# Designs tried in a protein design run: designed miniproteins, single chains, continued (5). Part 30

Each design is a single chain, and the fold is of that chain. pLDDT is the mean over its residues in the fold that is shown.

## One batch from the design tools (miniprotein)

Design m17011
Fold by ESMFold2-Fast:
Structure m17011 (fold): chain A 94 residues (1-94)
Amino acid sequence: SVEVYVATRLKIASLSEETTVPSLLSSVEDVLSSPEFDDKIETLLIQALKVALEKPAFAKDKKLILKELEKLVAASPKPTPQLTAFLSKELSKL
């Protein structure tokens, strides 16, 4: 539905406002669990995560966040090939 799609897009936008690791992970899990999750939403989620992970509040815990994101991806109800590749690449740099 368009309404669920819009809600999912707004949840992705809210990632830039997240101030704690648990709230960031919860928001990502909500996006991954959305019935409207598709390749376009996955691309937007990756773009939002790139911005969020550069924030001072998350930079120190980047490795922990990436590892927790890998667990969320493994539990995802839909395939996430782009996000899986992104997480592997980012973890290989640490």
Scores: mean pLDDT 83

Design m17012
Fold by ESMFold2-Fast:
Structure m17012 (fold): chain A 64 residues (1-64)
Amino acid sequence: SLEEQKQQVRRDVMREYSKRYDEVDEEVAGSTDPEKLQEKNKKVKQISDEYRTRLQKKLAEIES
């Protein structure tokens, strides 16, 4: 079904970006440094924006 294809795409795209999220998490793991936490937030936002754009593109390809 179309819904199953959309769910698969969401999983595949998240898998592509999971390593980048993990690398950011590992960099600041256990840190209480506010500057490191702010930098993490910026990087997470950038990764999330890229993830969203790629996900939207892939979903549009399925719906076409």
Scores: mean pLDDT 79

Design m17013
Fold by ESMFold2-Fast:
Structure m17013 (fold): chain A 78 residues (1-78)
Amino acid sequence: PVLKVTQEDGKEVYVEIEEEMTLEELLERLKKAGVSEEDIEKIKEFAKEHSIPLDYKLTAEDAVKLLQLSGIEAELLS
């Protein structure tokens, strides 16, 4: 699956993700794909507030939902 992330400046970033991966693996893929540090920190803060550990396994659907709940414009492309 592929995540499409739209940054605050309107830049679109495409991130290849697995059907299931840890939050830590998701964050590393987002960083490598060029998602801003500001957006990465939004995801980390949301995860801390909701007690989601870095080793928590996310489905692709969970990953896109997490980004959206963190205030990031994201969609899942199949």
Scores: mean pLDDT 85

Design m17014
Fold by ESMFold2-Fast:
Structure m17014 (fold): chain A 84 residues (1-84)
Amino acid sequence: ELAELIREYKEKKTPEILEKIEEKARELEREIEELKREDEERALGLAAAVIREGMEAAGIPLDPSAPPRLLELAEEARRRREEE
């Protein structure tokens, strides 16, 4: 469902869709935390795939002017994946 919201945002670019994506991203973050306890690498891989390929490719802004909560989640997931 997050993927379909991202696709909708590619077409409409509305704040309402960003809010829905943020909600789903929070749910995904909780799922990632759950997976991280069992398989950290897989959990971070999932986060990176969603944020880098899904959200970034859809043109969801990841700069300081973007919705703070969504940006914060995306940036954290991206940094965790890049760090070793």
Scores: mean pLDDT 59

Design m17015
Fold by ESMFold2-Fast:
Structure m17015 (fold): chain A 68 residues (1-68)
Amino acid sequence: KYIGFRATGLPAEAVPPLIEKVRELGGVIGKVTADSIVFAIPDDPEKIAELRAFVEAHGGTLEEVSSV
């Protein structure tokens, strides 16, 4: 099972590392815009916690989305 997320508020320099992190965790990238990134990762609490920590460490916000 996959869970969809939207990351917002990230500086431009944090976007490529986030994309690599999502792929490292077995996820897939959806829409990438100037102000948001939509993606999905496996429903794994440890992977979700790692990704949330990364986004928050870079000043962004991570929210779960019901459809990706």
Scores: mean pLDDT 79

Design m17016
Fold by ESMFold2-Fast:
Structure m17016 (fold): chain A 65 residues (1-65)
Amino acid sequence: SAARKAAVEKIEELSKETGIISIEKVEDDTIYVKAKEDNISQMVGDKIRAMSIANESGLSLKIVK
């Protein structure tokens, strides 16, 4: 869907800006991301931002190892 594509593009842009979060896969209504723990404060902020982006498009965000 257009909403899913927009959410993925926004999260990919966040990934390019910070290098902390990266998309592993997108399945149905869920975006799966990996996160680096190099800076815990920035990582928490990026997780919240990515979750907000996903939720605004009706999607869920999950963190994977």
Scores: mean pLDDT 79

Design m17017
Fold by ESMFold2-Fast:
Structure m17017 (fold): chain A 113 residues (1-113)
Amino acid sequence: SERLEKLLADLTEEQKEKVLEYIKKHNISQLALDFAIRVVEKAGLKGKQVYLALLLLTSAIKERAWPILAGADKLTQESLDSLTKETLEVTLKNAGISEEDRKFLLEALEEYK
């Protein structure tokens, strides 16, 4: 996907690999990926913001975490930069994200910060 490649262009090779491996490992559909790309593009996210947002949105779609998806239009640079480990963990748990994906996304937040 040319759109995905463009969004990943400013990421480190390690961050690119983690996004691509997550998509492959969990068989993320092209429709789900296109939704996540569209949200990220509309929010005007760049660089490491793209990394965290793509992983969060693709996980939310995979696990049908409707509270996160319902708030996707409110995603901004400021909202991502304000996330702490504690606030993200509570948000993911309340949205019904699995323990495996919660650990993965919390690790992604540490790499983002």
Scores: mean pLDDT 84

Design m17018
Fold by ESMFold2-Fast:
Structure m17018 (fold): chain A 75 residues (1-75)
Amino acid sequence: SEAELLRLELRFTIEVTKILLELQKKGAMDTAMQVSKHAVEKLAEAKVAFTESPERAQEILDEAIKEMRALKEAA
């Protein structure tokens, strides 16, 4: 449903925002740009996947969050 897709998008956006705020506090601007770009690309991919498999969309976003957290830890 449209409401489920919106909730999934909002949860993802909240998590990305938390990561970006932590990177801003560190002054890790290059990493923040990488995280922002990756988040935009993965959210677009997940939205396409959602029409066929909501489960696959969730997997894409979960992996993206894991990847973005790893980038933050390395920064």
Scores: mean pLDDT 88

Design m17019
Fold by ESMFold2-Fast:
Structure m17019 (fold): chain A 61 residues (1-61)
Amino acid sequence: SHELEEEFRRLLGSLPTAEREAVIDELSARMAEIRATLSPEEQRAAMLELLREMVARARAL
């Protein structure tokens, strides 16, 4: 969703470089796994759930 994407972008911008890089690296790795293993229908739901998880992690940092 647009609101989650904006929240995530805002949170990334507020993180120190090391923490931001760690979050981006994890996001990239998990996105690659989702694309490699799931159907297109499953990918949409998994990507949205991943975005929620990444927002929660960025907030915890």
Scores: mean pLDDT 82

Design m17020
Fold by ESMFold2-Fast:
Structure m17020 (fold): chain A 80 residues (1-80)
Amino acid sequence: SSEIIEFARRSLLIAAVEFMVEAVKNALKNKKEKEKIEALLKDAEATLKEAKAFFEEKKASEKDQKVLEKSIEEFEELKK
């Protein structure tokens, strides 16, 4: 069932990326403390880096690639 494990890992990485970007957006919108925003930005950066490395090694589906690209663009905008 390596296919199931691979699918689960891909799905979890994409979900983690979307979740972290949304968490940063919400923290900024809600004017959270600078330290909390910086911690979330660091965690989001690490999550995006892990997802990018994974999908460079293993070709992403078209759907996953679009989600990853959108999340990267949104994250770069949030960093200003």
Scores: mean pLDDT 79

Design m17021
Fold by ESMFold2-Fast:
Structure m17021 (fold): chain A 80 residues (1-80)
Amino acid sequence: SELKEAIRNRDAERAARLLQEKYPEVPLTPEFVRTLRAVIDEVYAQKPKTVEEIIPFLKPTPLPDEYREDVAKEILEAIK
């Protein structure tokens, strides 16, 4: 998916835009882009192996709780 490619390229701006397109209620702000960049960097540093290990990294983002599992699955597949 385009989201997985953006995460693999560490393109937080593209990843944030793709997430906003899928979830229009999520505000596309410089704060969201900065937070998502920090999340991407941290998951690459820690290399979590399960969806359950990735979900807590999304806590600082404005993503609604109900979408975090699906986003975490995309992140897990991107960092493999």
Scores: mean pLDDT 87

Design m17022
Fold by ESMFold2-Fast:
Structure m17022 (fold): chain A 93 residues (1-93)
Amino acid sequence: MEKELLEKKIKEYTEKIKKDPKDGLAQAYLALTYTLMGKNEEAIKYAEEATKSPSKVEQAAGLGALAEAYRKQGKEEEAEKAREKAAELLEEA
């Protein structure tokens, strides 16, 4: 049941990204979903794509997802740097 819900979310966010490749929120949520599945490499990839969004709020969401993925890998320094950068972008938004 839990895996089925996560797979449905992956399909939903992937469909949104196919319709709008610059949807940074969909990319960030897809990254968080992969993190919940333990697929940290995929999570990092989509989180990094979200940080390329033209929206500062979406860039911050991507950095937040990146921080979670790094944290799950035990990369605490990288996670903290991403979290701090996300906070800076939200202050500027």
Scores: mean pLDDT 83

Design m17023
Fold by ESMFold2-Fast:
Structure m17023 (fold): chain A 94 residues (1-94)
Amino acid sequence: ALDPADVQRFRAEADPEFLESFITVLEALVSKETLDEDELAQMKALMELLAREARRVGAESLAARAEEIIRLLDEGRIAEAKALARELIAALKA
């Protein structure tokens, strides 16, 4: 599980407009039954952005989760990547 303290720190320090847009786009991607190559690249780019912003505020566990999702996407383990992304969305919305 994600460290709740890291998630709370990230939510407190992140730009609200960035966080809202990030969640909206990620929810749209994970709700699709299949992802094409452009959509997979977009999901990876979102996770890379999240990892950078999470590290900026010291949310190490959140950055690690984003990197794990990138690894799963690179391995073609899309269903597992989507499952972790759904957990991430739930944590960021709580």
Scores: mean pLDDT 86

Design m17024
Fold by ESMFold2-Fast:
Structure m17024 (fold): chain A 100 residues (1-100)
Amino acid sequence: SAKEEAIKIVEEALEKMEKIAKEKNLPEAVILTIRTIMHEVKELIEKGDFEKALETVEKGIETLRELGEKYNVPKEVIEELIKIFEETLKKLKEIVEKSK
């Protein structure tokens, strides 16, 4: 189903970011915020609110930039995390388009 495929995309994105968090020693506040955003995206997908799920990912990109500045995360690490969010957004948009 579209929901199952969308949830898998979000979970795979989270796994990639958890790996980066461990390898790059990300501040706990940064990874906790990423987890919170992605859990909210999953809940919105489960409810069928794909529009709000996409908006949550887009807002997450801006939040991630702000966290990078606040917690002095290296620019290359924040850009890598942003790329994962952007790829997630693209894949979710493709699922929404195909499900109409």
Scores: mean pLDDT 87

Design m17025
Fold by ESMFold2-Fast:
Structure m17025 (fold): chain A 99 residues (1-99)
Amino acid sequence: MSLEALDVEPDVLAALEKEALKVEEEVKRLLEEGVDPIAVTTVATYELLGMARGLLANRDKPEAEREAAARAGREAGRRLGEALAEEAVAAARARLAAE
């Protein structure tokens, strides 16, 4: 889904992009430290999705409530991503071994 200009303030989009860049920086650092890339990217993906869902569900709320919802959604996404990370790594390794 595309974000339409009528629904989103420029500052909100800039804040989302800034948070996404921070997640990308952390992903790069963890990969350089030798953490499993599939685990790292799985967690990051669900964290960003959770943040976006929290923000969208509370778009009509005051800024402070939107920020709190985005943070809560990101944290919920991180927990889900962590739970799925082991399965994602195992599935990817099985596929690579089959090639």
Scores: mean pLDDT 71

Design m17026
Fold by ESMFold2-Fast:
Structure m17026 (fold): chain A 62 residues (1-62)
Amino acid sequence: DDALKQKQAAFNKIAADLVADYKAGKMSLDQVIARLEELGYLAGMNDAQKRAYVEELVAMFS
């Protein structure tokens, strides 16, 4: 499905860019969480799940 592939590619780029900004000291972890939540990627998660998910993204793009 092209729409799903495009969504996954867009998410991966956004996540990689946010993790890069976090590692460069341009963003805090809480700001990365807030940005992903604003974009709708953390819908249905509680605060602990959002943090754990973003921490895993940081590890994956490390």
Scores: mean pLDDT 81

Design m17027
Fold by ESMFold2-Fast:
Structure m17027 (fold): chain A 63 residues (1-63)
Amino acid sequence: SLALPPLVKAMLKRGAAAAKLYKQKSLDGPLLAFVNSGGLPQDLLEEIEEEAKKISDEELAKY
């Protein structure tokens, strides 16, 4: 299931990375909602995955 704890942790890291990148790229609310719902360009998705890998479990607790 997608709700397993290790997968949930990975999704939270992805969410934190996405929020950081969206802020840096100045994405507006409606566009941000579209991107977050899975309408991501491939290159933006890859940037999110790379940033998510950099987030430690301790750093994730801050969000």
Scores: mean pLDDT 63

Design m17028
Fold by ESMFold2-Fast:
Structure m17028 (fold): chain A 56 residues (1-56)
Amino acid sequence: MEKVYVNIPLPEYVVRRELESAGIPQELINRVIFVDTPTPDSATSIDEAIEKAKSL
């Protein structure tokens, strides 16, 4: 299953809540992986995380 990597300076629960508020299904939110170091493929903002999750 494809995953969305995120590196955002916010608590994990805040990012997940924002994804839920944007209408992202829980199944897609479960594909979000929080990483300690940004990579070229990691989302660094909530808006980017939402866009990547919608593309799954």
Scores: mean pLDDT 78

Design m17029
Fold by ESMFold2-Fast:
Structure m17029 (fold): chain A 63 residues (1-63)
Amino acid sequence: MEEELLAKLNELLGMQFSSVEEAVKVFQNQYNYLNEHNLIEKLPQEKQQAFEQAKQIVQQLEN
């Protein structure tokens, strides 16, 4: 389950993380930066959707 979630998160973010903890940390840092600077709404629609899906996966991995 966790390996599948990590693979999906890697696909959504276009990255190749080796660990769940690394993927979560990088995602949170990127998301927080973009959100604080109001840049998320300036991303292409597919990137905005990918971030929303990644956020849901991160919440599952932290549970």
Scores: mean pLDDT 76

Design m17030
Fold by ESMFold2-Fast:
Structure m17030 (fold): chain A 73 residues (1-73)
Amino acid sequence: MKQVQELEQQKQDLQSKLILTSSGLSGQARRAFLEDPDKGELLRKKKDETVAQLQTQVNSLTQQANQARAAAA
């Protein structure tokens, strides 16, 4: 069961990082957009790419955790 708990912890850590990164980068992009629209757009694209990568990792860990639970049941 430790493996399932570790996968759940990693998933929660990535979800927290996703929320914080999305919120933080969104705020930075908005501020940068007010000063320089081009810089704000670049930060927005970087945020979207980072969020997409983290979401893919969360989905992968979710599948791994579900498979580990099924094997442990």
Scores: mean pLDDT 75

Design m17031
Fold by ESMFold2-Fast:
Structure m17031 (fold): chain A 98 residues (1-98)
Amino acid sequence: SEVDKLKEEAKKIGKELDKLIDKMNKLIKEGKVTQEDVKEAKKKLKELTDKGNKIYKEMVELVGNTKEVVMIEAELSVKILAGIVTIKTMEKLLEKKK
């Protein structure tokens, strides 16, 4: 169904958010954070956030604010917030090196 395709796309976005956060945390742990890494992470997080919001809107238009749709949005929102916090950690580490 159309809604099942959107749910699958939402899962893919969630996995890409997890990979982005994991990559950032590895750079933080290794002390290898660069200004370019911060720029790329911000761009990727914005792209994933915009895609997630679009998919959520399309799911709501098809089936309404069902419990499952709300839970998918909540899961993506938590991962987006984690991404924001991790980027801020990278920015603070760069500021200490200047």
Scores: mean pLDDT 88

Design m17032
Fold by ESMFold2-Fast:
Structure m17032 (fold): chain A 62 residues (1-62)
Amino acid sequence: GKEARELAEEVAELARQGIRALAAGDDELGLQYFEQAKAKAEELKEKFGEEKAEKLLKELGL
């Protein structure tokens, strides 16, 4: 559904922010964003199932 894709897009955005922080030399901020992305990815898996979550994240380059 739309809700699953929106949550997956939130995961992708958090991962992107983490990559940008690491590229800027802010390792602590980068790790914080990756932990938030991981938490949202687990929420996606719990609500919509692991297979659907993995497919959506893969479509977003994760």
Scores: mean pLDDT 83

Design m17033
Fold by ESMFold2-Fast:
Structure m17033 (fold): chain A 87 residues (1-87)
Amino acid sequence: MSLEEQRRLALELVERALATPGVTPEHLYIVSGVAYANGDPIVAEALKAAADEAERLTNGGPIKPEHRERVLEAARRKADEAIARAQ
């Protein structure tokens, strides 16, 4: 998988998770771990950043619609940083 494909997949996975009612930061951490095990480090780092931001906003509780933009931005920023480091 290319770096650009990993970036796209990371954002798609975060958006899909955020569309799920009652999703928590733990769900994003689990998806990050699966991505790491599959050899997709940029996806893994982006999902972990999204999970960390969600944890900060919810203290482990459900992610609310008002948190969506910040969680997505954390994933996007981390994916961009990880790609810059990999180049």
Scores: mean pLDDT 86

Design m17034
Fold by ESMFold2-Fast:
Structure m17034 (fold): chain A 87 residues (1-87)
Amino acid sequence: MEKLKKEIEERYKKALDALEKAKKSDDPKVQKESEEIVKKIQKWLEEKAEFFDGLGTPEGKELSEEYRKIVEELKKKLEEVKKEKAA
């Protein structure tokens, strides 16, 4: 469990770093690479959420909901960055 929590935190940080780089850079390549990183992390979190939900335990349900909330947050942040760069 501790190892998974650390992996979540590390991947979430990578996603935030990618979003920040996309926001600060006018390089289309950096923006595209950042979007790919965020989407890969979202997919990984969604897969983990489904796994924990499938355990049928209250603990698994709570972890699943936590992962889904992070996915929602990253989706909103990515959309915000795209809107800023589309101007």
Scores: mean pLDDT 78

Design m17035
Fold by ESMFold2-Fast:
Structure m17035 (fold): chain A 80 residues (1-80)
Amino acid sequence: SEIEKLYNDYIEFLKNDYEKALKAVKSPEAREEIKKLYEDFINKLKQAAEKATSVEDFKKAMEKIYEEYKKRLDEILERE
């Protein structure tokens, strides 16, 4: 489905962002927090894809999920 394609593309994008974030941090505590954040947002994206009734509904959910992910990631990186 179109939603499944978008989900897979977005997971790949998020994985690349996650890998860059892990390389940017030095503390084990920050790495653990980033890993937990990534797992949490992967789960949120999966739930959004499963619940979406349209492509537009899913896109809106993805944008909101990513904004929250990016905000929390930036907070972790700023504490390093």
Scores: mean pLDDT 82

Design m17036
Fold by ESMFold2-Fast:
Structure m17036 (fold): chain A 64 residues (1-64)
Amino acid sequence: SMQQELEEVDAKANSELKRRVDEIRREAEERGWSREELRRRVAEEHKEIQDKRDKEIKKILEKS
């Protein structure tokens, strides 16, 4: 169903975001990034994943 497809897209996006944020935080600790640099990088990844999710959701909704 459309509802199940939307839930799957959200679950995948949330999982990917968590993994990428964790990796960015590890790199920041190793490289000695400032809090501002870390925040900026995390925000950028969040935006990219949100944009991808929005495009997938739009395609699903257009099929209904």
Scores: mean pLDDT 82

Design m17037
Fold by ESMFold2-Fast:
Structure m17037 (fold): chain A 63 residues (1-63)
Amino acid sequence: MMAELQRQAERIRRELAELEARYDELMARESDPTRYTALAIQRAGAEFDARLRLEEIKRQMEA
């Protein structure tokens, strides 16, 4: 169980890093302030969801 949870945590960390890289690229080339803000909100939501999943796995590993 612990090893399985550790693998799931590593996968989520990789997904989070990929999300960060993708949004960094999109936002860097976005010149419209409104679209930039929309991208920032979308990014925050996606990253927040990934971090919540990671926190839940950490909680299970400690149980």
Scores: mean pLDDT 81

Design m17038
Fold by ESMFold2-Fast:
Parts: sequence; structure tokens; C-alpha cells
Structure m17038 (fold): chain A 87 residues (1-87)
Amino acid sequence: SPEELEREKRRKETLEEGKKHKEGFELAKKYLEQGKNEEAIKVLKELMTTSTSVVYDEEGRLQVVALWFDYRTGKTEELSVDLPPVL
């Protein structure tokens, strides 16, 4: 039925989005490890269009938390990245 086709399409799109978010977050982590903070921030901004929050830790450092739902496993993954303080 048309309804089942649309449901399957949404499931596939959700899976692809989840994969992109996971890969993007891992890429951002690698950039931070290399000291490429500007590139890491750029990648994290793309993730912010979906499921991210920005918080300050107890030391006043910016932390970006990205939450995404893995449709295949039914698990929610939480990934966090420390950003340098804003001057």
C-alpha cells in the first residue's frame, strides 16, 4: 500500500541520517584530537540541525552534546565534545 511504502521510505531515511550523524561526530572528535577546532565546530554545526544541545560545564567550557536514535538497535547514543572557551 502507499502507506507502507511511505513508512519504509521514512525508516530508510532515518537510518541514513543516523549513520551520517555518527560519522560526522567521529570526524569532529578526530579534528579536535588534531587541534583543528574550527573544522570540528563546522562539523558540529551541521549536526546541530538535528539533535544537539550546547551546555557549559562547571569550568565554563562549552560542551556540545549530540543525541541520535539508532533505529536498527533501538538504542539512543549520546556523544559529547568539549570546545575551547570563547574569548
Scores: mean pLDDT 61

Design m17039
Fold by ESMFold2-Fast:
Structure m17039 (fold): chain A 77 residues (1-77)
Amino acid sequence: MDLSLGDSYQRAGDVYFSQGRYLDSGRSYDVSGDYYYRSGDYDNAARSYYNASRSYDLDGRHDLSRRYRDRGDDLLR
């Protein structure tokens, strides 16, 4: 199920974040958000996209950070 994959990638993002591996963290959260979105879980998708945004910002990828923040905002309208 896409929801189960969303949970798995969310946990991977948390682990990478705790290790200071912010690019890998952002990519994992990004994939997590896509799986939650496909399952119709928009609240968890938005949360994963916000986590990706934070990780990308910490990696210095400010354009990606803004893009994923905007994706999260769009899901909660």
Scores: mean pLDDT 87

Design m17040
Fold by ESMFold2-Fast:
Structure m17040 (fold): chain A 74 residues (1-74)
Amino acid sequence: TAKEDIEKAEKYIKEATKLLTKVDSKDIPKAIGLVLRGLGALVEAILSGTEDAAKKAVKEAEEAVKKIKEMIKK
């Protein structure tokens, strides 16, 4: 459901934000950009309440976590 996807996206955004503390200074602008993109999709999902927007928020938030983990090499 849209509600469950929104909650899942919120958890991914929280994880991505925590990972920012481990990112090298040169990669910070790109990492912040990924978090902001995920946040934008999450805000749209919350405001619209649609399943499509919620699904997109999960995708963008999960992608932010994956790419930031790649930057810090886990």
Scores: mean pLDDT 83

Design m17041
Fold by ESMFold2-Fast:
Structure m17041 (fold): chain A 95 residues (1-95)
Amino acid sequence: SSQQQKLQQLQQLLLQLSEKLKAKDYDGARKLAEQIKTELGETAVSDSILRLIDFVKKGFISPDQASKILEQSAKSQDFDSIVLASAVYSAVAKS
């Protein structure tokens, strides 16, 4: 089904994003996040990943911590966990 194909593609893109974050390739990570939005229509996931990249750049979370969030989300197929993580770090950033 198109939904199963979309989930598999999202999982693959999240694992690639994790590798880009570990390499500190933030431009590559942003391109993959934009691909999630444009190719899969996953706007909330894409926007949340962009926020996580910004939090890594600001030093609020480590690249390894951000990559673990993406890897765990991909493995569990719980993409809402990325949205939740970005919301939690956004609250910390406003403190």
Scores: mean pLDDT 83

Design m17042
Fold by ESMFold2-Fast:
Structure m17042 (fold): chain A 100 residues (1-100)
Amino acid sequence: MKLTQEEIDLLIDIIKSQIKYAESKGAKVEEKTLENGVKVTTVKMPNGVEMIILESEDKIIVLTKLSEEEVQVTIIDKKKKEKTTEILSKEEAEKLIEEF
């Protein structure tokens, strides 16, 4: 499904709002930038739920640990203007991060 630039910007704002909301609920938020320019945001909730957000010029990937075996992955492709959401295994999610 193709998105407009305005829809991509709105999704980014929603993600940022969710991080801020989680922080207000006692989540630990850590942010780092890799040498390749990828921004990594890790959000750890007091209940043990963890979210990792990877942002580059071309893509945003949001990974939410649902359990030890299941990760919900949302990919926003800024160039293709597409959004996909899938439930992946931990191994599949780790492979996706390595390919980013």
Scores: mean pLDDT 79

Design m17043
Fold by ESMFold2-Fast:
Structure m17043 (fold): chain A 64 residues (1-64)
Amino acid sequence: MSAEEQRRRRLDAGYRVLSDPDSADTPVGFIARAIGLSPRTFSREFRRRYGVSPREVQDRARSQ
């Protein structure tokens, strides 16, 4: 469905930013808003899709 596809694409865009070590210190809330989602919605839908929190992805990127 178009709305579900748009949500998926937004989450994938957020995942790419979170996986970039250069954005490790960027607040998750700022990244969420940049892709057009509220921080609450982003965190909830992100965990649902990837099984991990946005902060966990940032922490992994920072550790690599």
Scores: mean pLDDT 81

Design m17044
Fold by ESMFold2-Fast:
Structure m17044 (fold): chain A 68 residues (1-68)
Amino acid sequence: MKEDAEKGAEAAKKHKDSPAAARTAAVGAIRSAMLNGAEEEGKREGLKASQARDGEEAAEHAIRGAKA
């Protein structure tokens, strides 16, 4: 859900070194995309979020995936 992706993104921003926050953001983005019928965009952005080194990058990709 978009809300779950946003929560993950906010957590990632607070914990810039946290890979767990990046994963949470990625999962949220994928779920949101599936609910909106845009699975490909959600998966793509979710993968980028999971590869992010810091919370800012993870948050950006999670939000983009959630809006798909």
Scores: mean pLDDT 63

Design m17045
Fold by ESMFold2-Fast:
Structure m17045 (fold): chain A 68 residues (1-68)
Amino acid sequence: SMEFLEEFRKELEEVAKKNENDPDKMLEEAQKVYQKAVEEHPEEAEELERIFKEVVGEAMRKITLKKR
């Protein structure tokens, strides 16, 4: 549902904010959130992957630019 996908995005955004200075921990925690969501709602797997890539990808890109 849209509500589930919105809560999933919000949870990933909080993980990104909490781990802004620790990319390894961010990926570890974000992967756990993603895996749990896919296990609970496999029918939403494609949408969950898209949201994961969008939120985590953007956060990781910002960290990569900061390191260089």
Scores: mean pLDDT 81

Design m17046
Fold by ESMFold2-Fast:
Structure m17046 (fold): chain A 72 residues (1-72)
Amino acid sequence: AEEAARRAREAQEEGSRRAREAEERGGDATTVTGEALRGIGDGVQAALDARRKYGEEAGRAAFEAMGAAPPA
């Protein structure tokens, strides 16, 4: 559970860092947006994997680690 939450958080943070770096370099809006969305997508996938393997509690913890509301 904890490992899955950490992975989801890391994926989202990595995407955010890449988006900021691209923006600092004067990159295209598409590139900046793409990096941010990819990080979010990777985080969501990790959270869904956690829910599949470790149940609802693990999935909820992973979504919370990403700063997102748990799925209803």
Scores: mean pLDDT 67

